# Designed miniproteins, single chains, part 85

Each design is a single chain, and the fold is of that chain. pLDDT is the mean over its residues in the fold that is shown.

## One batch from the design tools (miniprotein)

Design m2956
Fold by ESMFold2-Fast:
Structure m2956 (fold): chain A 113 residues (1-113)
Amino acid sequence: SVMEEAVKAAEEMVDELVDGSEAEVLAGLSEVDSLSRTRTVERLSETEALITASFTIVGRDRETGARLTVTLTVEARAYVDEEGVGHVRMRVSVSFEREGERLEVEGESEFTV
């Protein structure tokens, strides 16, 4: 079904983004103190689902030796519109905390399936 295709596309997009982002963060660290991950898929209705995934990585920056905390949160809403077209809307938030300073970057994108 179109809804099953939208959910599958959303899960694949979330997994690719989370796995790729984790690999990039880990490559920049000399030490990893902790790594936590969460992933939830919630069917909200016959035409809507929410996929939420996050990681928090605590470690030491390879270049500076400073303690760094990186948190990534991804929310992907998979839905079918009134015309039967499948969509995935993604919201991504990344925060970096280093030496008492915090930077947060957010992005949104939408795709048809």
Scores: mean pLDDT 89

Design m2957
Fold by ESMFold2-Fast:
Structure m2957 (fold): chain A 76 residues (1-76)
Amino acid sequence: GSSGRSLGLALVGEVVRFAKELGLSEEQVEEIRRRAEEKRDELTALGDAGASPEELARRASEAGQELSKLAKEMAE
């Protein structure tokens, strides 16, 4: 539903901004964006399936941590 989509959009914006702040190349930023958009679509599907706002927030947090770690690894 709407909550899952909103969390997914916020996740995409946050991790893309973080990747740019780390000085990642345009190609690396696009890879992070692609992965974040996959997580956005997963959150949207979970919301549409009736997942609670608490579960959606937890999943978004986990995805954000995973993608932030990947961005840091790419920056090294």
Scores: mean pLDDT 83

Design m2958
Fold by ESMFold2-Fast:
Structure m2958 (fold): chain A 86 residues (1-86)
Amino acid sequence: SLLERIREALAARDGEAALEAALELTREAAEKAGLDPEKAVEEAEPTLRKIVENALASEQTPLNLDIAVAMVLMTISVTIIALKNE
């Protein structure tokens, strides 16, 4: 799954792979919601990039990785809700 790919990339300290997987998850969520995937990616990218950067700067504990994945999911959810209300 893309969630496992994000977690594995963060554990491997591969920020680019983690961000790419998070953006792909954003596209899939937008498509399922009937929204423009590229608009969702443009809206979510700055926040997702900060989440990935902060996760890479943090100690690589299972809890910190789980928090980072949860923050990614929250960001995607908020982005989808915001775009649906436009």
Scores: mean pLDDT 87

Design m2959
Fold by ESMFold2-Fast:
Structure m2959 (fold): chain A 65 residues (1-65)
Amino acid sequence: SELEKKLRDFVMSKTAEMLRLIGDEIEAILNGDERRAQESRERLRTVMDEMRKTVDRLEEEIKKE
């Protein structure tokens, strides 16, 4: 269905974004920048929370089909 495709595309896009944020956190740690590492971690948590909310919403819409 179109909703399943939308969910798949969204998950792939968010996975790529999360991988970039993890890379940023690792780079900050290697550079000894504890503040930037913490900021990247907090951003990652926000992205993960938003992804869960959107996935839950799309899964509920798919179930209604």
Scores: mean pLDDT 83

Design m2960
Fold by ESMFold2-Fast:
Structure m2960 (fold): chain A 93 residues (1-93)
Amino acid sequence: SMKEELYKALQELRDRLLELYNDPSLTKEEIVEGIIAGLEELKKRFPPELQKVLDETIEKIREAYKAGKSLEEIFEIVDEGLQKVAELADKME
């Protein structure tokens, strides 16, 4: 089902983001750029209602990075955004 494909895509992104977080060769900027790129790619696969949540999440990440927030705080924003996407998708037929 489309819902199963969506949950699989969310899990694949979570696994990719964990790899980025644990890569000692990457700078904070490269990790944040990788997060944004992953969310932008995910957005292309989703309907407009879910795209809006991802756009809001990306904007919050950009603002947090600009404000000098930690990677831990940025990942909390990511987790909240992905949770909102999953909850909204769960209400869709």
Scores: mean pLDDT 83

Design m2961
Fold by ESMFold2-Fast:
Structure m2961 (fold): chain A 91 residues (1-91)
Amino acid sequence: MREKAREILKKMEAGEKTPEIEELAKKLQEILQEFAKSVSPDEEKGKEEFAELLKEKLGMSEEEAEKIINEDEEIEEKVKVKIIEKILKEK
């Protein structure tokens, strides 16, 4: 599943415009907007709230959430992959 999510993210980034990719991109954007609304603008508190959202919404372990928020260069891409993976599992 994670490999499929990663492939889908790459297709979105490459500008592929199939109905399936467009639907997933829309859902990804909606989830990212909800996450942004749910976290504090304070850096430290925002990180803690973001880790909690990753655990609650994406079913991530505390260790996985901590790794994502502590990896500066890959955080956004890893979160997008996990969100796509969750969307695919719900279908």
Scores: mean pLDDT 70

Design m2962
Fold by ESMFold2-Fast:
Structure m2962 (fold): chain A 66 residues (1-66)
Amino acid sequence: MSVVDQFKKRLDEIVDNSTSLEEFKTQVQKAVSDTVNSLSDEELRELLSEFSRLVQEAGDRMQQRL
């Protein structure tokens, strides 16, 4: 599974488990921090190319779910 796919899966889990926008924001910030600290520079560069799209899609799903 690619780093992009792993991050997307984590965002999907955050959307499914968050009960408020504040919780969503906190969990996304934690996911970003954990991911940045665990990935190589090459993997981070790959993730950054898709980052805005993945976060926007997760945000849209969260707004529709609330």
Scores: mean pLDDT 81

Design m2963
Fold by ESMFold2-Fast:
Structure m2963 (fold): chain A 78 residues (1-78)
Amino acid sequence: EIEEAQKIIDEKEREALEAYVRGAAAGDYRGAARELQKIADELKKLAEESKDPEAAEMLKKAARGLQNAADRLERLAA
């Protein structure tokens, strides 16, 4: 279950990086922030639904990291 959680995190972090690159290329940091927020919310939902407390904690930590990145992008857009 921990290995499965790490695999999910790796895929979601790749998705977040792709969203950031697209937003940066378009000069759309608010759009990038929204996409990172959505991915963070998805990870939070997966953590809530996880029956493994270690896997849940890993997913929550990854979600917090992406939430912080989204908040920074939102500030750059201001």
Scores: mean pLDDT 83

Design m2964
Fold by ESMFold2-Fast:
Structure m2964 (fold): chain A 67 residues (1-67)
Amino acid sequence: SEEEEAKRRELRRLGGLLEKKLKYLYPDATVTVEAIGPDTLKITITLGDETVVLTLTLEELKEILAS
């Protein structure tokens, strides 16, 4: 449906913005952003031997990126 397409487009847009922000803040880190559901992103940040995995919903992404 058009609504599902709009949601997937927004998730992709916000995911791209988050990836750019994280790469800017942590230039020495490897950052990967992947959609794992219709309204959910998986973010993997690797800093040397440390790996952090975060799961963010579309609502959480909107709040983080509105700051």
Scores: mean pLDDT 81

Design m2965
Fold by ESMFold2-Fast:
Structure m2965 (fold): chain A 80 residues (1-80)
Amino acid sequence: MLSVEERVEALKEILEIQLEKLKELIEKAGYSKEEAKKLLDEFIEHLKKVIAEEPAEYQPALEKVLKEFKEKALKLIEEL
């Protein structure tokens, strides 16, 4: 069983990969900013459901990481 810290680190790694993928979709695959935002929103909603099934002790830390990721991803998309 992963500790809270290990779960947070694993989530951050997944989120970094997703952020790089979103950037690549816009820059290399011709996705619009609107299409990228839609994919981001769908991904965030999926992860919220996954986090809701985690132990209650882990949820606040994971939710905080997800919120910070959403803010960073939206800024990245707008700046591209």
Scores: mean pLDDT 81

Design m2966
Fold by ESMFold2-Fast:
Structure m2966 (fold): chain A 76 residues (1-76)
Amino acid sequence: NELKKEVERLRKEVRELERLRDRLLGEMDRAAEWLRARGDEPTVAAVERTRDEFERVSQEEIERKEQEIRELLERA
């Protein structure tokens, strides 16, 4: 069933995106903390803005894929 395979693919992509999001947000938080300790306030501000944008964009992409899964399941 092609629909089941597409749902499996999208679910895998969602899990991969969630894992990547959590890892990158954690890395950015650690980088910001390290930069604060070094007194690099402009770079901290840039990292925090990038973190917030990445969190928003990744959430939107996950929601989009979850919507595609729902639509495919309605057709199954």
Scores: mean pLDDT 84

Design m2967
Fold by ESMFold2-Fast:
Structure m2967 (fold): chain A 74 residues (1-74)
Amino acid sequence: SMQEERRERVRELLESMRGKSPEERLEAMIKFYEEYYEETGDERAKETVEFMREHPELAARLVDHEVRQLEAEE
């Protein structure tokens, strides 16, 4: 499903963010969802981009949390 494919791509993105700064991680996540929206037209991707741009500090903390969670699972 598109939801499962998106989750897999997000996981790969989070793995690529290891060793990057919080600002670089946020920028990479925004770019990912912008590109995903352009390819699929998924409104949830657009909403995610808008949320991250409106609340960059909160978004950066959420991305950092997800990266750390992925690292803790290994």
Scores: mean pLDDT 77

Design m2968
Fold by ESMFold2-Fast:
Structure m2968 (fold): chain A 81 residues (1-81)
Amino acid sequence: SEELERRILEILGLMSREKVPEEVLNEVAALAQEALQNPEKAIELLERMRELVEKAVKNPEVLERMLKIIEEMIELAKKQQ
């Protein structure tokens, strides 16, 4: 989904600007890529991405924005089933 890909790029951009450790950025990117390739696992992978974001992002305003984007991605994944 082009809409899901756009949301993934927005999350990765926000994490990069917040100077999240490269290891966490790579894990989030890997989860996002797997979610795009395996729609049946997308919800589980996006929920794991949410947990990583909550632990890694220290700015509360940025965290709130990212969690909202992830929730929108989960809703998109549900509609594609």
Scores: mean pLDDT 81

Design m2969
Fold by ESMFold2-Fast:
Structure m2969 (fold): chain A 76 residues (1-76)
Amino acid sequence: MEEKEKKREKIIKEFIKVINDLDAGKTLYDPETLEKYKKIAEELSKFIQEELGPDASYQEIKDFLNKEIKKIKEKE
């Protein structure tokens, strides 16, 4: 359980970094940004499926991600 929590935090931190890169004006047409996005999207998809199940709605996914992002920001 503790190992799974650390893996979760790592995935969320990497997701936050990708969002920050996009907010800073980097685009998905940049090969490095696209590669990071694809990797994070794949890992995040697996993580969401494990936590919420395959039938999770967009709103449930959004609420879950916002909650996890908030936890990471509060932990620093």
Scores: mean pLDDT 72

Design m2970
Fold by ESMFold2-Fast:
Structure m2970 (fold): chain A 60 residues (1-60)
Amino acid sequence: MEKERIEKRTEVVREGMRVIAETPNDIQKVLKTVEEKAKRLGLSKEDTDVIKNAILAAIK
């Protein structure tokens, strides 16, 4: 379970990083993409929030 969650989180982070490269000034679009990808992979809201925070930290 934990290993699968880590792999799913990594996949969502990679997708988020791609969107950041395309639209670095559109944080709303980045966060929405992360939320949709996480939902499709079956991640919890808590895991999704952790990923969103990690992406925001990577932007700075």
Scores: mean pLDDT 76

Design m2971
Fold by ESMFold2-Fast:
Structure m2971 (fold): chain A 96 residues (1-96)
Amino acid sequence: SLAELFAQADLSTESARRLAARVREVAELAEAGAPEEEVIRRVEAFLEEELAARAAATTNLAPEELEAYVAEARAKIPALAEELVAYLREVLKAER
C-alpha cells in the first residue's frame, strides 16, 4: 500500500511535508463534495509532479533507462490515484 510507504516517511523531510500538504488538499476537496473524477484527477496531477521531481533528481541512470522508468511509472499513475482516493475515503469514514 502507498499509504504504508508514506507512514514510514520521515515527516521532518521536505518530501514528507509536501506529501502531507497534497493529501490535505485532496481531503479538503473531497470533504467539500467535489466529484470523484475531480478528486482522482487532482491526485493524478500530484503523482505526475512527484514523478517529474524524482526523474529530475535521478543521476545514476542512462537517458534511455530513465525514459523507460518514467514511461513505466506514468502508466501506473491512474490505478495508483484510484487506490489513493479509495484509501482517503476509508480514512474519512473512520471520523479521524
Scores: mean pLDDT 70

Design m2972
Fold by ESMFold2-Fast:
Structure m2972 (fold): chain A 64 residues (1-64)
Amino acid sequence: MVPGSAADVGAAVQAAIADYRAANPTATNDQIRAAVRARMIAQGYDPTMVDAIINGAMDRLLGD
């Protein structure tokens, strides 16, 4: 179990997406999703919560 709320995971996912996009502005939505997901899971966040939040965040930020 990872300590933290859905809000904590959401903030971390948004930060990871922004960081990855800044470093890789030509990356596809699939590449961004894969990289952010792998990073969040490696940091100990819940994979199910990460997947749900990444999909929501990507749809809002990238429109896909």
Scores: mean pLDDT 73

Design m2973
Fold by ESMFold2-Fast:
Structure m2973 (fold): chain A 65 residues (1-65)
Amino acid sequence: ATQSKVLAFLIANKNSKLTIAQLAAALSLSQASVSAALKSLLKQGLVSSSNDGTAITYSITAKGI
């Protein structure tokens, strides 16, 4: 499933903050699919988001590991 692929990639890159575009490119998925997966993972508390005003980045939480 897309959520499992996104989660596994974030676990492998636990010290990195990744954009939707970076995740889509790395996983060969559409940005829409990655966005939908991230919304579900955010709701579950498995990932967190950060916005610096130019980009929204996503990282794994302790709960997601």
Scores: mean pLDDT 78

Design m2974
Fold by ESMFold2-Fast:
Structure m2974 (fold): chain A 120 residues (1-120)
Amino acid sequence: SSEQRELAISLIEKAIADEQEHLKEAEKLNDKKLAEVERQAIARLQQLLAEMDKLSPKEALERFKELLKETIKAYKEIEKEAEKNNDKKTKELASKAIEDEETLLEQAELLLKQIEKEEK
């Protein structure tokens, strides 16, 4: 439905906005590795938005979930390396990014369940 599509777009746009804020903080710290993960996440999410007209809301949300999972894995690797290097600032930024991504993943999963209920 148009409402389901609008909700999916809103979640993807929220993810882009969150990543842009995280990128700004990573750039302030001159953390090139963290900034690169965030730039790649933004690029992939923007590509997903560009493809929305070709995807069902369910297909878009399933792709969105996979992108979020990949980004969470990348942040967890950065968090682990920051812990080893006693880099508290990078660890805090990575932990916050993971929290925001996991929140979006939960919201995407709830919307997918709603779509499945409405398609019956």
Scores: mean pLDDT 88

Design m2975
Fold by ESMFold2-Fast:
Structure m2975 (fold): chain A 88 residues (1-88)
Amino acid sequence: PPLSPKEKLIITANMFLIAAEASLILAERALEKGKEDQKERLLKDARETLKQLEELIAQLRSLGLDEYADKLQAKLEELRKRLEELEK
């Protein structure tokens, strides 16, 4: 059966979460290897991905999917803290 619009939005939001987390892991590894330019690019990618995730969370709330939105919001705040620490 085809995915519903709500299911597609949930999947899309989780894909953006995974992408942001991957960018941060790669940025941490770039820092360990002394690759500052690569770290800065990955942090920029993570920041942009997290902004898009925030918009997707707002869309989930507008559709009454508050349980999914709350779980994603908690993970988004965790990743934002990691990003801010890496920017120091």
Scores: mean pLDDT 88

Design m2976
Fold by ESMFold2-Fast:
Structure m2976 (fold): chain A 97 residues (1-97)
Amino acid sequence: SLADRFRAELDSLIEEIKKTKDPEKAVEIVRQRGADLALKAKIYAIIQGKPLSEINRIQQILLDATEKAVEYIKQGKKDEAIEVLRKALDEVLSLLE
């Protein structure tokens, strides 16, 4: 399912966050993959014919979560970063279905 694909992508990102000891490298990974995830969610919202306001909201939820996760990683708070990303994806998946 679409949800299974997004969850698999997020689980892959979470493994990279846990594995990456260098905070600067972890920030680069989260920003790049978070932006990719936000773009994919936007594309699916467009394909589903969602209103522009909902498309923008879906993208913004993931972009905001990406920046919050980055700030937690800079503080050494990887578990909080992971929680923010999981919650944001759950919200976005509820809006895409």
Scores: mean pLDDT 89

Design m2977
Fold by ESMFold2-Fast:
Structure m2977 (fold): chain A 80 residues (1-80)
Amino acid sequence: MTQAIDLSPEQEEELMALLESNPDALRAEELLRQGDLEGALALFKKAAAELKAQTDNPAINAVVDTAVAHLEALLAQKKA
């Protein structure tokens, strides 16, 4: 099931700042735009671990984990 996660504007700004300062997250986004779901997932998993180490915010951690799980589901569908 698709789960909606509500972030406050401040939490969204913190998440965006963390993503834009993380080179693995930026590269993952570029690979995703190129259709490389497998490469994007690997880098998003790495970026997720780095972001979770940089913040104690459980809402941001939940959003990051959900994004990784969603990409894993898309990859599983593509490998069918």
Scores: mean pLDDT 72

Design m2978
Fold by ESMFold2-Fast:
Structure m2978 (fold): chain A 86 residues (1-86)
Amino acid sequence: GSEVRELLERTTTVTEEQLEKIRNSPYYDEGYYEAAELFARDPLEGLKKLAELLGILSDEGVEKLYDAILAEASAEEVEELAKELM
């Protein structure tokens, strides 16, 4: 199936809210924004960059971060779908 493609699409669709929070964060720095842009272009490299910036160096930690991002992207898709159908 297209499960891997859908997962990658969901991770590349870092929510607009997350990007806005990064841009408007009082702790915003250029590296954080660069990680978000990399994540949109190459989710695996962006994920590694985000993990490094957050101090997450274990494979298990990176996997948990990935799952959290996927959960947020899925929630965003559901919200967009609800807006379109409701």
Scores: mean pLDDT 50

Design m2979
Fold by ESMFold2-Fast:
Structure m2979 (fold): chain A 60 residues (1-60)
Amino acid sequence: EDDALYEAYLTSHEANLRLVGAPEEEIEAERKWLEENKDQVAARIKAMRDGGLAGARALA
């Protein structure tokens, strides 16, 4: 459900940061920001699922 999509997004985002060589402190800061803004991130993921990229951009 929405939590599963949120966790998948976090996993992909962390993997991308590691791939580009971001330091662990940046990855941790990003994780904290996403956790503090969980509702906003979840809403964007849901809009992307339901309306595609255009729907997600409308919430930005």
Scores: mean pLDDT 70

Design m2980
Fold by ESMFold2-Fast:
Structure m2980 (fold): chain A 62 residues (1-62)
Amino acid sequence: TTGFQRYVQTSEELLKLYKEKKKQGLDEAIEALRRKAEEVAFDDQQYGIARAWYEQALRDKE
């Protein structure tokens, strides 16, 4: 589906962002995911994907 291609692209962009920011520290990487979710909140699909990445990163930090 069209949504699948958007899911893949958004996930790859989030992975790149997370890896770049993680070089500065785990907390910085998690904060970058939170800010990205807020930035894309106008798009329900992108917001859902970014928010899921942020929530997973918080769980993995524990």
Scores: mean pLDDT 78

Design m2981
Fold by ESMFold2-Fast:
Structure m2981 (fold): chain A 77 residues (1-77)
Amino acid sequence: ELEKEIYRGLLDITVALAVRIAPDPEKARELADRFRQAVDEGNYEEAIRLAKELADLVGDPKLGETIIRLIEEMKKL
C-alpha cells in the first residue's frame, strides 16, 4: 500500500511539473486531468497513451518514459 502511494505521488508530481513547463498549459492540464482519471480507474493503457501525448506536448520524450516506468512499477504492486 505505502509503496503504491509513493509511486502515485511521484506520478502526480511529475505530471504537475510537466504542466508547469508546457508551452500550452491549458492543453497540458486537460491531458494531466485525463491521465490522473485513467490511473485512478486502473486504465493503465489509456494512462500510458496520455503520458505519451503529454511528453510530446512538452517536447521531452524522457518524460513519457519516466511516467511509463512509474506506472509499470505501480502495476507490479
Scores: mean pLDDT 80

Design m2982
Fold by ESMFold2-Fast:
Structure m2982 (fold): chain A 74 residues (1-74)
Amino acid sequence: SGAEAARAALEAARASTDAAELARKIREYGLQAGPVGAAPLLAAAHEAARSTDPAEAARNATRGVEQALRGGST
């Protein structure tokens, strides 16, 4: 499910300290959720991959995943 994939992506994001690894993990879980449910997760992965600052990338990725998870609950 989209919510399950978002939860897994959030846990992976929290565990990672590498911006590229964060982007990869979030994208993987986003694809697993399916196209419609994955849209916010894939957007978060794209923004993380674009950042040249690892701390900013991590914050942006984590925020995106958390918002996707909350959106799924509404």
Scores: mean pLDDT 59

Design m2983
Fold by ESMFold2-Fast:
Structure m2983 (fold): chain A 94 residues (1-94)
Amino acid sequence: SKEKKELIDKILELIEKARELSEEEREEHRKRLESLSLEELKELLEIAERELELQERLAELEAAGDREKAEAVKEEYAKEVEEKGKKLAEREAK
C-alpha cells in the first residue's frame, strides 16, 4: 500500500540520519521492513523518531555542559530500547 511505502521510506531516512548505512545495509533494512505489518511499521517509526529526538537533545545538553540531564536522557533511552527489544523478541518467539 502507499501508506506502507511512505512509512518504510520515513523509517529508512531516520535510520540513515542516526547511523550512516551502507547500500547493502539499507537494502537489508528495506527487505525487513517490507515483511512487517502496517502496525509494526508505525511502532518502528515512533521508535526511530524518538531515537533521533533523544540523540539531538543529548548533543544539545552535552554542548551546554549539563552532564546530569545528559545522563538522565541516556538512562531513559537505554530503558526504552531494552523494553522494546524484549517485546520484539517475545513476538518472534511466538
Scores: mean pLDDT 74

Design m2984
Fold by ESMFold2-Fast:
Structure m2984 (fold): chain A 80 residues (1-80)
Amino acid sequence: MMSLSALKIKAAEGVMLAAQGKYEEAERTILEALLDAGASEEEAKKIAREAIRLVQEGKTLEALELLISAIEENYRRREE
């Protein structure tokens, strides 16, 4: 089980991969972080696709903020 800090770092790695045009690797990396945080497969796929879309639109910071928020929300629910 990854720590919250490790999950946030993994999400940032995914955003950087998407910024480099490596969308398949980015989606996989983001999915791994979201699933390990406790998101469902359907939720994780939806959020990963939205984050990649934001990066494609040049909204890299918004993509990172979306992923961090989703990870923190799912991780807190898992601790409760």
Scores: mean pLDDT 83

Design m2985
Fold by ESMFold2-Fast:
Structure m2985 (fold): chain A 88 residues (1-88)
Amino acid sequence: MEEELERKRREVLELARREAERALRLAYEEATTEEEKRLVEEAVRRALEATEAAAERLPPELAESIGLLNMIAAETEGLVAIRIIRKS
């Protein structure tokens, strides 16, 4: 089921990208120097690359990682949904 694997991989990458964006925003607020910002960007980039590699291989441990990432995404989507509901 190549289609199913591609779907799971896409979901993991989407969640990782959203988490990375939030992490970068928070880190930019915390970082005060150009060097600190660069180190944060590299750390986030490495985390994304590791997630992409794990998603491609889909080992048993990845299933647990996907579950955790889904929880993080659900929390983020929940906050967005609250804003939409209040606006509605």
Scores: mean pLDDT 57

Design m2986
Fold by ESMFold2-Fast:
Structure m2986 (fold): chain A 89 residues (1-89)
Amino acid sequence: KIEELRKKAEEFEKKAKEYESQVNDLTLQANRYKALAEGYEADPSKREEAEKFRKLAEQYQNQADTFYSQRKKLEEEAKKLREEIEKLE
């Protein structure tokens, strides 16, 4: 029973770490597109590109926020399982 709880905790911890990596990558992409949009807004000939990059930045940020929420849930579940293990040991 303890081994099953440890395996579940490790699985949730692994998934949380995977989501952390995805959040970091998506946030980096969002920041890059936001910077590009802000730079392009200074050039009237690139207003269409600026708007495209703003939309991409928003999409990447929304995805990062979603994975961040999933990561937090997995971290809480893993913590709960670790507390159960301590209680049984």
Scores: mean pLDDT 85

Design m2987
Fold by ESMFold2-Fast:
Structure m2987 (fold): chain A 88 residues (1-88)
Amino acid sequence: MEEMLEKLRELAAKELETADPEEVKRELEEALQYAEENAEYIKETVSDEQMQNAVAVLRALAEAAEAAGKPEVAEAARRLAETLEKIR
């Protein structure tokens, strides 16, 4: 799992170099909205381990976005990670 998360971090960093930060931010905000609206369902269907992994990936994405000079994407990713942590 750790090796997969590390590879996902590298892929996210490469994608963020070429992606439109406004569109990536929008996708993360849409995911945040979905998580907030479906929090109870997510809590019942997603395991604690799966949630921890998702949060770790989102935090890695936020670090990659900051490094790529895309702070708006980093902020959106952090907000989604925090929302998922609150659902646990």
Scores: mean pLDDT 72

Design m2988
Fold by ESMFold2-Fast:
Structure m2988 (fold): chain A 98 residues (1-98)
Amino acid sequence: MEKEREITIKFVAASLLTVAGIIEHEKEDPEAAKLLREALDYLQKAMKSYDEGNKEEAIKNLDKAIELLRQAIEKAKDPSPYRGALGAVEEVKKLIEE
């Protein structure tokens, strides 16, 4: 796969996993769900920055998403759905950094 396609696929995967975590765990872990919503916002900002050719801003927003996902994992009763999202975000950052 070309790097651009892999980056887009990983952004989509991270976003979908984050949304799934919000939907499934909002009632049981509202604090973790709040952090996931904030992480999703930063993921969307990172994707937009990357699409606009601003790699530095994309990385900055990915770092914020990673920080928030790690906090969600720490607070969650079941962190397993959030670890998948974190992994995907970390892979996107690595691909952008090369």
Scores: mean pLDDT 78

Design m2989
Fold by ESMFold2-Fast:
Structure m2989 (fold): chain A 79 residues (1-79)
Amino acid sequence: DDEIPALVAALGDADDAVRAAAARRLAELSHEPRVQQALVDALLNGNAAQFAGAVAALAEISRTDPAVARAIGERLFHR
């Protein structure tokens, strides 16, 4: 839904608090395949801001659930 693209965009925000809130929210939702696919799409096909946001989200996900971060990495290879 609309929340996921907005959260990815917010990860590129100038405000540290905005970035942290977006990364935390995406980490909470990262077990959903659609969220994992949105992050993969941002990394492979997004613009520079979307790429930076996806990288920041992956950093948060790796702290909370390393297995989900690995699943996202597998999607990058097998897309």
Scores: mean pLDDT 75

Design m2990
Fold by ESMFold2-Fast:
Structure m2990 (fold): chain A 68 residues (1-68)
Amino acid sequence: SVHEGLRRRVDELEARLREAIANRDWKAVVEQLGQLGRLKEEAEKAGDEETVRRIDEVVRWAAEQLNA
C-alpha cells in the first residue's frame, strides 16, 4: 500500500539521518533532510497526515540535535 511504502521510506531516511548526525557528516545530514522534505510533499499529496506528522517530528528532533 502507498501508506506502508511511505512509512518504510521514513524509517529508512530517519535511520540514515541518525547515522549522519552521529558521524557529524554535515553533507549527509543536508541530503537526508532534503529527501525527508520531498517525502513530506509526497505524503501530503497522498493525504497521509500521520506520515506528515512523523516527518515533522523527525525534522524537529534533528534540528534540536544540530543546535546542541
Scores: mean pLDDT 86

